# Ledger of designs, part 73: designed miniproteins, single chains, continued (2)

Each design is a single chain, and the fold is of that chain. pLDDT is the mean over its residues in the fold that is shown.

## One batch from the design tools (miniprotein)

Design m6687
Fold by ESMFold2-Fast:
Structure m6687 (fold): chain A 78 residues (1-78)
Amino acid sequence: GESLERLLKESEEPLKLAKEAEKTGDKELAEEAIKKAKELLKKLEELLKNRAIPEELYEELKKKLEEAIKRAEEILKK
């Protein structure tokens, strides 16, 4: 498995992409943000099932990734 530090850094990326998409109106960046966030959510769920991540950290990262998805979806509606 990847180091926890790498996972934390990767979990920042979808929200950054969503914010850039909000700034530029770039729907491709919004779609990438959603795709990466969903990929990371699936990975986090797998880690939680294997008890490889604390539940509190899982919930924190899940909320961040769900925010990225929500913000990116708002751009795709425009």
Scores: mean pLDDT 83

Design m6688
Fold by ESMFold2-Fast:
Structure m6688 (fold): chain A 99 residues (1-99)
Amino acid sequence: MKHVREGAQSLTGGAIRAIGHLLDGDNDKAIESMKEGAEKAIEEVKKTGNKEIEEAMRKLAEAMIEYFKAKVEGDEEKVKEAKEEAKKALKEFQEEVEK
């Protein structure tokens, strides 16, 4: 589905930009880029009209934002928790898309 692919691309683009800003030492822009990618991803999947896919993308987007926040805070326990939540959300999103 076109909007699912565009949503995934927006989330991935946000993550790539966030990594770039982290390498530059700009933690605020890293979080901003991840949030922007997340918002665009949700907007795109919402166009499918499929509420289950929309909810799965929202969970994945939230988990990715929390993962980057934990990394910029340098809290190893929060990074571990956020990573596990992001992996779980990614699996759930993939399962909803493949239905």
Scores: mean pLDDT 84

Design m6689
Fold by ESMFold2-Fast:
Structure m6689 (fold): chain A 57 residues (1-57)
Amino acid sequence: STVSAEELRDWLVANGLLADDPDALARVRRVIAAFDEDGDGVLDEAEFERLLRVLGR
């Protein structure tokens, strides 16, 4: 139930929420860092749900 930066990038691009450009992975890593309290570079299920709610605005 964790989402890596690569998995989150692919999901966001597939859903039209992120441009597929050379900086896409770096942008996703910054987003993960903002929600990742543990600093392990992945989102847990609760953090991913919070991100989806923010993006769904």
Scores: mean pLDDT 74

Design m6690
Fold by ESMFold2-Fast:
Structure m6690 (fold): chain A 61 residues (1-61)
Amino acid sequence: PASLELVEEFYNKGLELEKQGKLEEAAILYDFALRGLEALLGPDHPRAREVRERLEKLKKE
C-alpha cells in the first residue's frame, strides 16, 4: 500500500471478508493494511496496533 487511502481500502475489505467468514482472505488484507500503516504511521501508532491485534486474534481462531 502506497497511501493511507489504499490502506483504508484494504482494511475495510478485510472487515467485509471477516464478516462473511472468509478468515484467510481477511487475514491477507489485514496484513497488507498493517504493512502500510507501519510504513506510513509507524508500528506503535494506535491504528497499526489495532489492525495487528485483530490479525493476531483471527490467526488464533
Scores: mean pLDDT 79

Design m6691
Fold by ESMFold2-Fast:
Structure m6691 (fold): chain A 89 residues (1-89)
Amino acid sequence: GELARKGGEYALKGGLLAVKAAKNAKAAALGTAGALGGIGAIFEAEIGKPSGASAVGAGEAALRGGEAAGSEEGIKYGEEGLKYGKEAL
């Protein structure tokens, strides 16, 4: 429950940072798509019963978005989202 929600929150933070980094970057399209995927996953987790699987999905999307955008902070928050999501499983 709580760990899955925490994982989703970190994944959302990573996704938002990836979108910010991508706004003027060459990887903007891929970074934005990854971040939007992470945001979608956390909204699903909040609307429904939070799960470790949804937090892991959000963390993976944020990590990919951060990598594509070149956002070190986005990558770190994506990794934290994955860790908390996996612990919730």
Scores: mean pLDDT 57

Design m6692
Fold by ESMFold2-Fast:
Structure m6692 (fold): chain A 70 residues (1-70)
Amino acid sequence: ENKEIGKLLLEIWRELGVRPNPELETELAEKIRKDKISKEEVRKILEENKEKLLPLDQEMLDALEETIKS
């Protein structure tokens, strides 16, 4: 269950080319687990928290893709 939520979040990070800080990532994981929020709702929360997002370069995106495939 927690592993599936983690993979879903990593897929969203890869698609958007950004990753939130650990606090926001934990908050999003909890919202998916407890409230079953959609990918669209996750994206909305990210848009509201742009200051907490790290842009991902190609090397970081490739590393995320390999982690998702595992």
Scores: mean pLDDT 79

Design m6693
Fold by ESMFold2-Fast:
Structure m6693 (fold): chain A 82 residues (1-82)
Amino acid sequence: MFREAAERAEKSTFEEAVKIAREAIDQLPDPELQAAMRAALDGIEWAYREGVAGMTEEDAVRQIAELLRAAEEHVQRLKEKA
């Protein structure tokens, strides 16, 4: 799920990558992880829109994809814990 979303996001525009990430985050079963991921995505979106450190669209899209890959790792750890 998240790995596929990350791959799609990397090949998308910034706006599509944000949409893909929000849809994936909304499907997270853990509300605490969902809130953390949403905050992280909002941070990336803010940094890109404000031009922090010369962030390009490619940089922002890659950071969104990395966030989605991190979500996959957390979901796998939750499965191992059960």
Scores: mean pLDDT 77

Design m6694
Fold by ESMFold2-Fast:
Formats: C-alpha cells, sequence, structure tokens
Structure m6694 (fold): chain A 68 residues (1-68)
C-alpha cells in the first residue's frame, strides 16, 4: 500500500545513475541488482543502493570474460 509517492524530478543523481545503468546493461543478473538498487535509492537508502549498484558493476565486469 502506497503512503506517499513523492515527486520524481530530473535532478536525482543516484536514481538517474542507476536508471542509466539499467538501460545500458544487457546482463540479466546485473539488471536484477540494479532494479533492487533503484528501489533502495528511491526509498532514500543510499548506502544499500550503492552496494547493489557496485554489485551490478561487478556482474557487468564478470561478463566481460566472454563465454561462447
Amino acid sequence: MSSFPGSNDDSTPLVDIIEKALKETKSPAAKELLKKALEYAKQGKDQEAVLLLTSAGIEEMAVSSKMP
């Protein structure tokens, strides 16, 4: 149940970074982490959002190993 949706402006640095990463990321595992990070960022849980964003970055780096 939603209590207060708030206002989403074009001046949301952490949320914007995560949304950009979601659009650029092709790895499904990284996308899942980024979706969780986005939820935490929207809730003001900056620390948890950053941790998940970092984990998503690690996932993206891991897929750079290239598998046939």
Scores: mean pLDDT 72

Design m6695
Fold by ESMFold2-Fast:
Structure m6695 (fold): chain A 66 residues (1-66)
Amino acid sequence: ARVVGEGKLSAESATAIALLAIGDGGEAKVTWGETVRIEATGLSEEGARAVADLIRDAGGEAKVEL
């Protein structure tokens, strides 16, 4: 599965989310700017939901593609 998220995330939140995606066996790309964009791919369905929920909990928006 794939997740794309964006928001005013802290560096610690963005790093933790990216590490969770990698720990699920996926890949994560973090783009730093006025907002932080996270693109996570190769996730399990459970990992994709967890990543999306963490982005939303951190105040971002996330889309899940299963």
Scores: mean pLDDT 83

Design m6696
Fold by ESMFold2-Fast:
Formats: structure tokens, sequence, C-alpha cells
Structure m6696 (fold): chain A 91 residues (1-91)
């Protein structure tokens, strides 16, 4: 789920960010969706629509990330690594 800190960073950067959502499907496969968002309102609408999409398609929404910098991309990759390792250990 998007944190208040990530939302505040998006507003402060004010022009273009990627909103990346990570889903887990019923087969245990990870699935990513990515959007360009320009405003907080667009971010909130995408978050709402993607939650509804997950419910309709039997997907678990694991996390949502605002990717505006290379540091954000690295943080996302580290989290993805942790999720993948957790899934391997549980079967």
Amino acid sequence: MTTNEQIDRFIENGVKAKYRLLFLDKNGELFEREYEVKTEEELQEVAKEELEFAEKNDLALLTGWILATEEDEKAYEEELKRIKESLKRNK
C-alpha cells in the first residue's frame, strides 16, 4: 500500500512518477502493473481502480510503489526480492 511519505514525495516532485503495483495470482505467480501518474488525484484513482481489478481477477494486491527516482527503483527491487524469497520458503 502507498505510504503517506511516498504520496508527499510524489506531490513535491509534481510532474511525473510511475505507480507500480505488485499482485500475486492464484497460481502463486507475481504480476506487475505500472502507470504514469501526474497528480495526487490520478494516483488515488489508479489505486482505487487497481484494487477493484485485483478483486475481479482473484489477485492479491501485495504492495504499491511510487517510483520517481533511481533510489525508489532500488527500494522496489529489494522489496520484490524479499517477497520472492518469502514465497520460495512457504513452498
Scores: mean pLDDT 72

Design m6698
Fold by ESMFold2-Fast:
Structure m6698 (fold): chain A 83 residues (1-83)
Amino acid sequence: SEEEDANYKKLFSRFDKDGDGVISGAELREYLESLGFNPTDEQVQAFIDAIDKDGDGVIDFEEFKAALSSPDFLDLLADTLAR
């Protein structure tokens, strides 16, 4: 929906610090640290690998939206980082 897309865009912008339209591993780590998580570089790479379907090492908006709309991804996030 338009409301969901607006929320995803706001969240994406919090990750995409330089505004280039993709999320790098460094930006993902910085955002997770801002939420109080302490992810390792290996954990960040595992998340990128789970989301990044084209293998370019970054997450675009469509991949990001698809991942966050997946209950399996949210469960993975909770299990991996919230413990």
Scores: mean pLDDT 69

Design m6699
Fold by ESMFold2-Fast:
Structure m6699 (fold): chain A 69 residues (1-69)
Amino acid sequence: REEALRLLEEALELAKKEDPEVARILESAIQALREGNVPAALAGIEEALRLAKNPEVKRLLEEARRKLV
């Protein structure tokens, strides 16, 4: 859980510079995970993965998903 949060926060910092829509989705996913809503966090990660174009952001999101499932 804590590792997944850190990976999502790293992906968010990259997304803030390149893709505001992905950044917004990741902010929602991080908040859901902080609230313990893992299904909502996973849905946000999947949506961010679908939209993200930066390979580093995609790698961080795939790692975060792996830590949650």
Scores: mean pLDDT 82

Design m6700
Fold by ESMFold2-Fast:
Structure m6700 (fold): chain A 60 residues (1-60)
Amino acid sequence: GSEVVARAVALVLDAIGRALEEGKESPTSKAKSIVEALRLYAEQTGDEEARRVAEELEKL
């Protein structure tokens, strides 16, 4: 449901924010793991919202 998507987005944004504070331009490996988990969740449940959000987060 939307809770899974919202949590994944929050965790990815936090990881990116920390990377920017450390002078890094790319998301951490943790952020990539969260995006992959969200994609797998979307594939298993057929959640179109989760799939679209995972695709948008991959553009980072």
Scores: mean pLDDT 71

Design m6701
Fold by ESMFold2-Fast:
Structure m6701 (fold): chain A 97 residues (1-97)
Amino acid sequence: STADAITSLQGAIENVKKAKENLDNERLAAVHITAALLLLNSALQLAPEELKPLIEEAIKKVKEAGEALDKGDKEKARKYLEEAIKLLEEAKAKLEA
């Protein structure tokens, strides 16, 4: 349902924000990135076809943030997480319209 998609997207946004907040704690940031990816995969299955590209792009950004974090590049990780948040907020707004 649309409500279930919104719930999954909201959970994903929260976890992406927590990952960004905790970039100085690589293990905690990685936990939140993993949680966000699980919730995003759920949201992708529940989302209307029109919104799937936005969610898929956000998944790609979150994965790129994880890779940057693994390399110790906190600035790139932060940028990718910020881009993911913007995409997910847009997807959520379109679902709530």
Scores: mean pLDDT 89

Design m6702
Fold by ESMFold2-Fast:
Structure m6702 (fold): chain A 59 residues (1-59)
Amino acid sequence: MEEIIERLMELTGLSRVSAMAAVHDLLKVTDLEEAIEVLKKLGLSEEEARELAERILSL
């Protein structure tokens, strides 16, 4: 969990609180492609979004 929050902060420049909220919302998503699209809207590239989405969904 912590590593995912830190990675999201590095990739997007979000504050810790905003990154935690985003990860919490993404934990409710079960579809990998939907999680990727949410992360891409936050400013991540396709590869960055896929890496992070897979890590979130494996929790």
Scores: mean pLDDT 78

Design m6703
Fold by ESMFold2-Fast:
Formats: C-alpha cells, structure tokens, sequence
Structure m6703 (fold): chain A 83 residues (1-83)
C-alpha cells in the first residue's frame, strides 16, 4: 500500500544517508535513485486512486515533479545538517 511504500522510500533515503556518511557517494546516489523510482511507481498508483475517488484529473508529470522536488529538498536538508 501507499503508506508501506512511503516507509520503504524513507528506508532507502536512510541507507543513502548512511552511505554518504561512510564516504560511499556512488552508493548514496544509487539509493536516492532507487527511492525516487519506488516513489514514482507508487505515486502513479496513488494518483490513479485519487483520480477515481475525486473525479479530478491530475497530471502524472506534475505528481512526478512533486516527488522529485521533495527528493531534492531532502538532499539539501542533509547538506545543511552536515554543515
């Protein structure tokens, strides 16, 4: 379900932070990419459900942009916390 998928995404982001702190920047990037891919896959399913329930037509592109923006913000927050 969507909640489980969100938890999984956060676990992958946690792994990315762990790898970053260990100096494995390539590994951290891979985890971030996996988290984004998982979020996008589950975002599509959630978007379909919301569209069916509300009758609203929401662009998958707009939803994808939202997920990408959140991922970028999270990365920025990590940099700020490290400073």
Amino acid sequence: AAAEAVAKVEELLKKAVEAYKAGNYEEAKKYLEEAAALALANAAAVLAYLSAETGASISPEAFRAGIEARLAAHTAALDAAAA
Scores: mean pLDDT 69

Design m6704
Fold by ESMFold2-Fast:
Structure m6704 (fold): chain A 99 residues (1-99)
Amino acid sequence: SDAAIAAIKAVYAEAKEKLKEILSPEMAEDVLAVLDETEAEVVALMKAGKPAEEILAAVDKGALRAIMIASLMPEEEREKAVQIISEMTRKVADIILAD
């Protein structure tokens, strides 16, 4: 639904802003690029009426890529980034499954 797409875009936007506060500028650029690409793919799959399983697979793939980039950071910043990405992924999954 259009409401679900709007909600997903809001969740990605919130996560990107939180990540900008904790990541170095170089790390933020790479992580945010992955999240932007993932958001675009997820929205395209939803508009195409793809099954929830296929959409969730795209969400999980994007989250894994973002976490892998964040894993190059010191432990404390890495843990905060992983928590933000995990919360984002959970919220997006909940929206997809409720739609």
Scores: mean pLDDT 88

Design m6705
Fold by ESMFold2-Fast:
Structure m6705 (fold): chain A 69 residues (1-69)
Amino acid sequence: ASTPVEVLSSAPTAEELQAILAKYPDAKTVTVTDLNAKQLGTFAAADTDGILKLLNKVKFPVALLFNEE
């Protein structure tokens, strides 16, 4: 199965991130990468605060990978 991917061009608000996560309810973890597939962090899909904290420190654009393990 193909892993769902969302590309972000700028830092989302908490509300925007929650809306993105709600599109992928079967995701157990979210991996943040740059566009060269370098992993910047991996978080539980419920860890919106951890994801937001990382997204305030990275350079955009980034990709979010929604993993169904």
Scores: mean pLDDT 82

Design m6706
Fold by ESMFold2-Fast:
Formats: C-alpha cells, structure tokens, sequence
Structure m6706 (fold): chain A 73 residues (1-73)
C-alpha cells in the first residue's frame, strides 16, 4: 500500500502545481478544478495512511485546498 499512497501524494503535488500555474495565468476556474483534484488525492492518501497523526494532517491539508478552490470558483 505504500506505493499506492506515494502515487496519490505525487498526483496531489502535480495537480497543486498545475493549479498554481493556472492561477498565475489568470484562469481561476482551472485553478479551482486542479486544487479540488489535489485535495481528492490527499484524501485517498489519508485513507491509506496508517499513522493517525499523518492521516489527520493530510485530511486538514485537503480541507484547506477545498476551501481555496471554493474561493476561486
């Protein structure tokens, strides 16, 4: 399961990076979509994470990204 957890973290990072790129280009709607996708991958990583403190941190990070996405949409 670590390989699948790492894959979700990599996808979250890629979508976060693409979201920032979209925001820099002035595309708020695309930025919001990418931040939502990053949050979804962080939640999948949290479900696979066995450490309860790390799970909480991933869940909190996902919620912050969802809040930012709502502000951009």
Amino acid sequence: MRAELERHLELAEEHFREGLRALAAGDRAAAARHLELAAEHLLEAARLEEDPELRRALEEAAELLRERARELA
Scores: mean pLDDT 87

Design m6707
Fold by ESMFold2-Fast:
Formats: C-alpha cells, sequence, structure tokens
Structure m6707 (fold): chain A 78 residues (1-78)
C-alpha cells in the first residue's frame, strides 16, 4: 500500500514551498538580510532605552532568535 515515493515527493514540494515563502518574506520586508539585521538591532536598542537595562536579557534572547531565523533563510537561499 501507498508508495514511499509519493510521501517523499510531498516532502520535496513542502520544502520548495517553504523556500519560496522564505524568499518572498525576505524580499517583502526590505532590501536584503543585512538591512533586516540592522532594523532588528535598532529596535532592540530602542527597547532597552525605553524599558531600561532590565530589558537587556529579553532583547538578547529576541536578537539571537532573529539571527537564527535570518541565517536559516539565507541557508535556504544558497
Amino acid sequence: MSSEQARRQQELQQRRQSTQEAVQQVLTTGAGAQKLLEQVEKAGQDYIKRYGPSAQASVDEAMELWREKVKAVLEALE
């Protein structure tokens, strides 16, 4: 019953769609991954200025999560 090949084809299609969505998101959110990183860094600094040094840990966590996401998108584009 049900060929393993059909499931592998669906997995490949899902990966292609995910890659296409990632590319579209990068293109829609601005000029390249570098500008996205700059925007996130500025937002982080503004957040620390607004909420004080106690917000540093939350900003650092958010920045790491964002950098990992951007790196995953760039790896998918290569």
Scores: mean pLDDT 66

Design m6708
Fold by ESMFold2-Fast:
Formats: C-alpha cells, sequence, structure tokens
Structure m6708 (fold): chain A 75 residues (1-75)
C-alpha cells in the first residue's frame, strides 16, 4: 500500500540522516560527508515521491541546504 511505501521511505530518510550525523561526529572527510549528504538528498526525494507532507519535505530540504553550505565552509 502507499502507506507502507511512505513508512519505508521515512525510515530510509531517517537512516540516511542518522548516518550523515554519525559520519560528521566521527570526523569524516568533507568528501565522505558530501557523499552521505547526497544519499540523504536522494532519500528525501523518495520520501516526496511516496507522498510525505510538504512541510516535512521543506524542513528536510532546508536541512540539506544548511549542511551543503556548512561543508563548503570546511574546504
Amino acid sequence: SHMEELRKAQAEADKALRELIEADLNGASVETLREQLERFEKAVEKLREAGAPLWTIDSYRRLVEGARLALEERE
């Protein structure tokens, strides 16, 4: 069902965000953090396709943009 697809997409997005945060806390390189951020961005897009509420998607997109800018400053 579409609800099961939504729950799966949400779990994937949550996992990708957690992996990004853990990589940063463990001192991963900017290159590694960019790869993890790309995975999170793809998970957010799948979550949008699965029908997540707009404000949830907008919140995640703002987080992605903030993370991107922070990584540019670390170069």
Scores: mean pLDDT 86

Design m6709
Fold by ESMFold2-Fast:
Structure m6709 (fold): chain A 65 residues (1-65)
Amino acid sequence: MLTPLELQVLFTLVEAGPGAALSARELAERLGVPQSTVSRHLRRLAAMGAVREEDGRYVAVARFS
């Protein structure tokens, strides 16, 4: 299950717009949490397929078929 912080990360990535990629540092600044905490949750989200890593940045995987 997603934690509240993981949901906030996904919401922030979606709000950034389609194809917008944010670094762990940018997410940490927006959410007011340490970058190490955000990086840990981003790795979990990537392992679940909820986000994609592109050149050290992350995008939300939102697919509506």
Scores: mean pLDDT 76

Design m6710
Fold by ESMFold2-Fast:
Structure m6710 (fold): chain A 61 residues (1-61)
Amino acid sequence: GKEELIEKAEELERKAVAAYLAGDDEAFLRYNEEAARLLVEAGEISEEEAKRIVEQARAAL
């Protein structure tokens, strides 16, 4: 359900932080993209907000 999608997104966000600290730029971006996608599926954010999140993640590198 919606709650499971949000929980998975939060787990992916934690994995993104770990990847960032490890210098794994590819994993950092992939986890952020997947987390944003799950949040859109859950109805928590818009497609436009998801795109902004991914763009900000790229800018952080």
Scores: mean pLDDT 87

Design m6712
Fold by ESMFold2-Fast:
Structure m6712 (fold): chain A 58 residues (1-58)
Amino acid sequence: MAEEAGEAARKKALELGVSEEEAEKIGEIAKGSAEKVLKEGGEEHLEKLKEMIKKAKE
C-alpha cells in the first residue's frame, strides 16, 4: 500500500539523519512512487525511489 511505503521511507530517512521536515518530503515522494509501481508494475520506479532517498540524504 502506497501509504505504508511512505511511512517506511520517512522512518528510514530519519534513521539516516535526515531532518523531520526532509523526511516528510521523502515519505510523500515514496508514497507517490509506490502508487506508480502498483499501477504500472515498474521495478524501475522502485529503483528510482532508492536513488532519490540516497541523494536526499547527502
Scores: mean pLDDT 70

Design m6713
Fold by ESMFold2-Fast:
Structure m6713 (fold): chain A 88 residues (1-88)
Amino acid sequence: PASPPARVEVEFPVRPDTSREAAEAAAEEVERVLRETPGVRSAEVELVETPDGLAIRAVVEGEAAGIGEAVRRALAVLVERGVIAAPA
């Protein structure tokens, strides 16, 4: 049964001590993990420059439960790679 398609936009602030190369590698792995998660229909990941520094921006569409799991997996990848602070 169709819940209205869920869409979530999340932005992960990149630590100031992270190299651009490391941030780009992390963004690529995040995109892969999001796209591999069951219930996710599409995922777009971009490394963006903000006034506060680099950030990884992800737009995820699909089933709400799948999106929630995908975001949790993405957070785990980013923490493991040391590109963001541990999630609160």
Scores: mean pLDDT 79

Design m6714
Fold by ESMFold2-Fast:
Structure m6714 (fold): chain A 72 residues (1-72)
Amino acid sequence: DEEKSKMKEILEGLRKQADRLATEGSNEKLVNSVFLYLDMAEYLIDGSSEDQKEVKELIRKAEEGVAKMLEE
């Protein structure tokens, strides 16, 4: 529960940042990839322990995508 709450906060922060960067004209493929990872993570976060492990990997991929958007 504690870890789940932390992951939800991270996902919310990443989505807000990705939304802002998308509005500022970041690369469409990177934007779409980040939103896909965030959507999948939000879907899985209330699931099984296996789903929660997948959420951690999806968060990592979203963070990498956002970092690339910031380098543009």
Scores: mean pLDDT 82

Design m6715
Fold by ESMFold2-Fast:
Structure m6715 (fold): chain A 67 residues (1-67)
Amino acid sequence: MAAEQARRAIEHLRLAERYLEEGNYQKAKEHAEKAIEAAREAERLGLDTSDTIKRAEEILRRAEEGL
């Protein structure tokens, strides 16, 4: 279900933000990647998740810079 993928994307986005703030760049990267995957699946199923993808990509970039 598209709604389930969008929900998973938001959960992973929230976890990625928390791990980034904690300085756990490895976990921040893992959760940001999962957020992007889930958000893209939701888009494939017809939901607009552009905001979620953009935020997750920003977290991924910052996590990779911290590694």
Scores: mean pLDDT 84

Design m6716
Fold by ESMFold2-Fast:
Structure m6716 (fold): chain A 77 residues (1-77)
Amino acid sequence: MSLVERARELAERAIKEAEELLKKGKIEEAIFVLELALGLLRIMLAVAKLIGDEETAKELEEIIEEIDERIEELKSL
């Protein structure tokens, strides 16, 4: 799989886990899972930038923004 495909899988898995935690009332744990995924996505972005893959870097920045927005929404609860 491409780096973008791996990043999308990571994001989807983290979102699913966070949603399951939210159903149990575990808001802080849901935020933590998303923040952990965000950290890993930022490492992937750094790798894309280091290898000069501008297209992959742009797609990773979009995925990072999606996760960051979800974290901000949960922190407002």
Scores: mean pLDDT 84

Design m6717
Fold by ESMFold2-Fast:
Structure m6717 (fold): chain A 65 residues (1-65)
Amino acid sequence: DVAERVAAELEAVGIAIEYGMAGVRVEGDTIIVEYYSDDEGAKEGVREIERFARERGLRFEAREL
């Protein structure tokens, strides 16, 4: 469902902004998150977005910059 995927993307963006992530996007069925590993807040954000993806049945990919 396109509307459900768009809603998931908007929610993921909100989490990324809250935790200071470098970037987030949804490609197909995968949420892709970019972050800096030296930021503990960003690491927590990665964990929260991974949990969110799992709850929505989406795949998750984390990319360290």
Scores: mean pLDDT 77

Design m6718
Fold by ESMFold2-Fast:
Structure m6718 (fold): chain A 61 residues (1-61)
Amino acid sequence: MSELQRLEAAFQAAVAARDLPAARAAVDRMIALMRARGTPEAEVAATRANYEAILASLAAE
């Protein structure tokens, strides 16, 4: 499994477990990896916004 896929799996597991710190750490690492791999900034921003919306929902519960 690629590093990005592994981090996405870690994020999903953290969300399912309601482990907000682990979920935030996975998002930060995914964004850093995407930038390091040359992902366009617009795509990075959209990805971050999507994951932050999930984290906000998790924090509200």
Scores: mean pLDDT 80

Design m6719
Fold by ESMFold2-Fast:
Structure m6719 (fold): chain A 68 residues (1-68)
Amino acid sequence: MPPEVKEMLEELRKLLEENRDKLPEEVLKELEELIREAEEAALRGDNVEFLETVERFKKLLEEALAKV
């Protein structure tokens, strides 16, 4: 896995942990699934799916935090 991809995945995990206490369990599960999907896309070498999944994660997190 390229170092840049690994750093992005670690940043997503950090964002999830920092906001764990602020988010409903349902949203946390969706965010965890998106991290897993991003990791699987990266392992397959699907950079397009990886970047799209990272964007979906960020959008979901932003929308969920805006409702709190």
Scores: mean pLDDT 81

Design m6720
Fold by ESMFold2-Fast:
Structure m6720 (fold): chain A 76 residues (1-76)
Amino acid sequence: KLNYYKGNQLYLEGKYEEAAKEYEKALEEDPNFLEAWLNLGDVYEELKEYEKAKKYYEKALELKPDAQWLKEKLKK
């Protein structure tokens, strides 16, 4: 989880590329880490890489298919 918290700090600092790398490390350690997939999607939205953001949100939805809020987010 350390990489995830480091990613969160970097995201808050606006260091989106560095935040993405830390979230990717968190997912390499635990590919079922829903919050890391979601935050990686948010990072790529900030970078205006919308197709990448969508792919990461879709991975999060695979882990929680009943997440109505996430289905709604994917509609935009």
Scores: mean pLDDT 79

Design m6721
Fold by ESMFold2-Fast:
Structure m6721 (fold): chain A 93 residues (1-93)
Amino acid sequence: TAKRQRAAAVIKELVAAAGEAGVPRREAIERAAAESGASRADAAAVLDRMVAAGTLEEVRRGDEVVLRPGANFLGGGAGPGAGAGGAGAGGKA
């Protein structure tokens, strides 16, 4: 639904703004649900899909799970077929 796309955008914005400090998973879900109009369950499902896709990374801090940008965070949303900068790392001669 359009609400799930909006939830994903809210989560990405929160994580981008927090950077290395990260965003508590609970807070990201609550804000995404509030701003998109999706349920907390839908926001959580969107977040879990973003983690599975490598868009987000989950880091445990004590009893709290914190979200950080994953390997695909900046590449996600550029369009289909856009890969993270190629695997052709140059060797030294």
Scores: mean pLDDT 75

Design m6722
Fold by ESMFold2-Fast:
Structure m6722 (fold): chain A 106 residues (1-106)
Amino acid sequence: PPLTPEQRVALRAAAEAFRTMAENIDKESIDEAYQRALDAAVEAAKREGERLGLTPEQLQRVIDAVRQAIEQAKAIAETLSKEEMKDVFERAARTLEAQIARDEAA
């Protein structure tokens, strides 16, 4: 089934967060990489939300959900090595990016 606009914005934000984590987790502290990922996710959500015509209330719900998901991911990732985190986040980013591309083509 096609994604709803809110689902597409959420997937785009999550993909950007995981991509940013994968690119930065081996270059800086875990806290710095997570803050960078959160900032990137929020910016991606705002851009995609504007493109798809989300209301401010819909956009805020997506941002809140993405923020909570990143906080939960950080707690789990703190139990992993940086190499394991990088691999997990690279795979997650590729999976979400492929899903978005598929739904954009459908």
Scores: mean pLDDT 82

Design m6723
Fold by ESMFold2-Fast:
Structure m6723 (fold): chain A 87 residues (1-87)
Amino acid sequence: MKYKVTVKVKVKDAKKPIKLEEFGTQSGAKVRASEIKPGDSIGTFEVEAETEEEAQAGLDAVKRMIEGLNKQGYKVEIVSEEVEKVE
């Protein structure tokens, strides 16, 4: 059984490109991220996990990264978050 988490974010007033890192979580979930360029409005984080608990941990890690960006002065808004079971 495999789970996928998709988090779409909107960035307002980006004056420089925001490079979103790929990283693994301590739970074993893998996170992929798209780069957000100045003037672009939407980026995407994708989490791949084998369990729902790992998927949730990956989502929490993405939210923590977004909080870090906002603390640095970026205006990042989560516009959608979805946890889905992949067939």
Scores: mean pLDDT 68

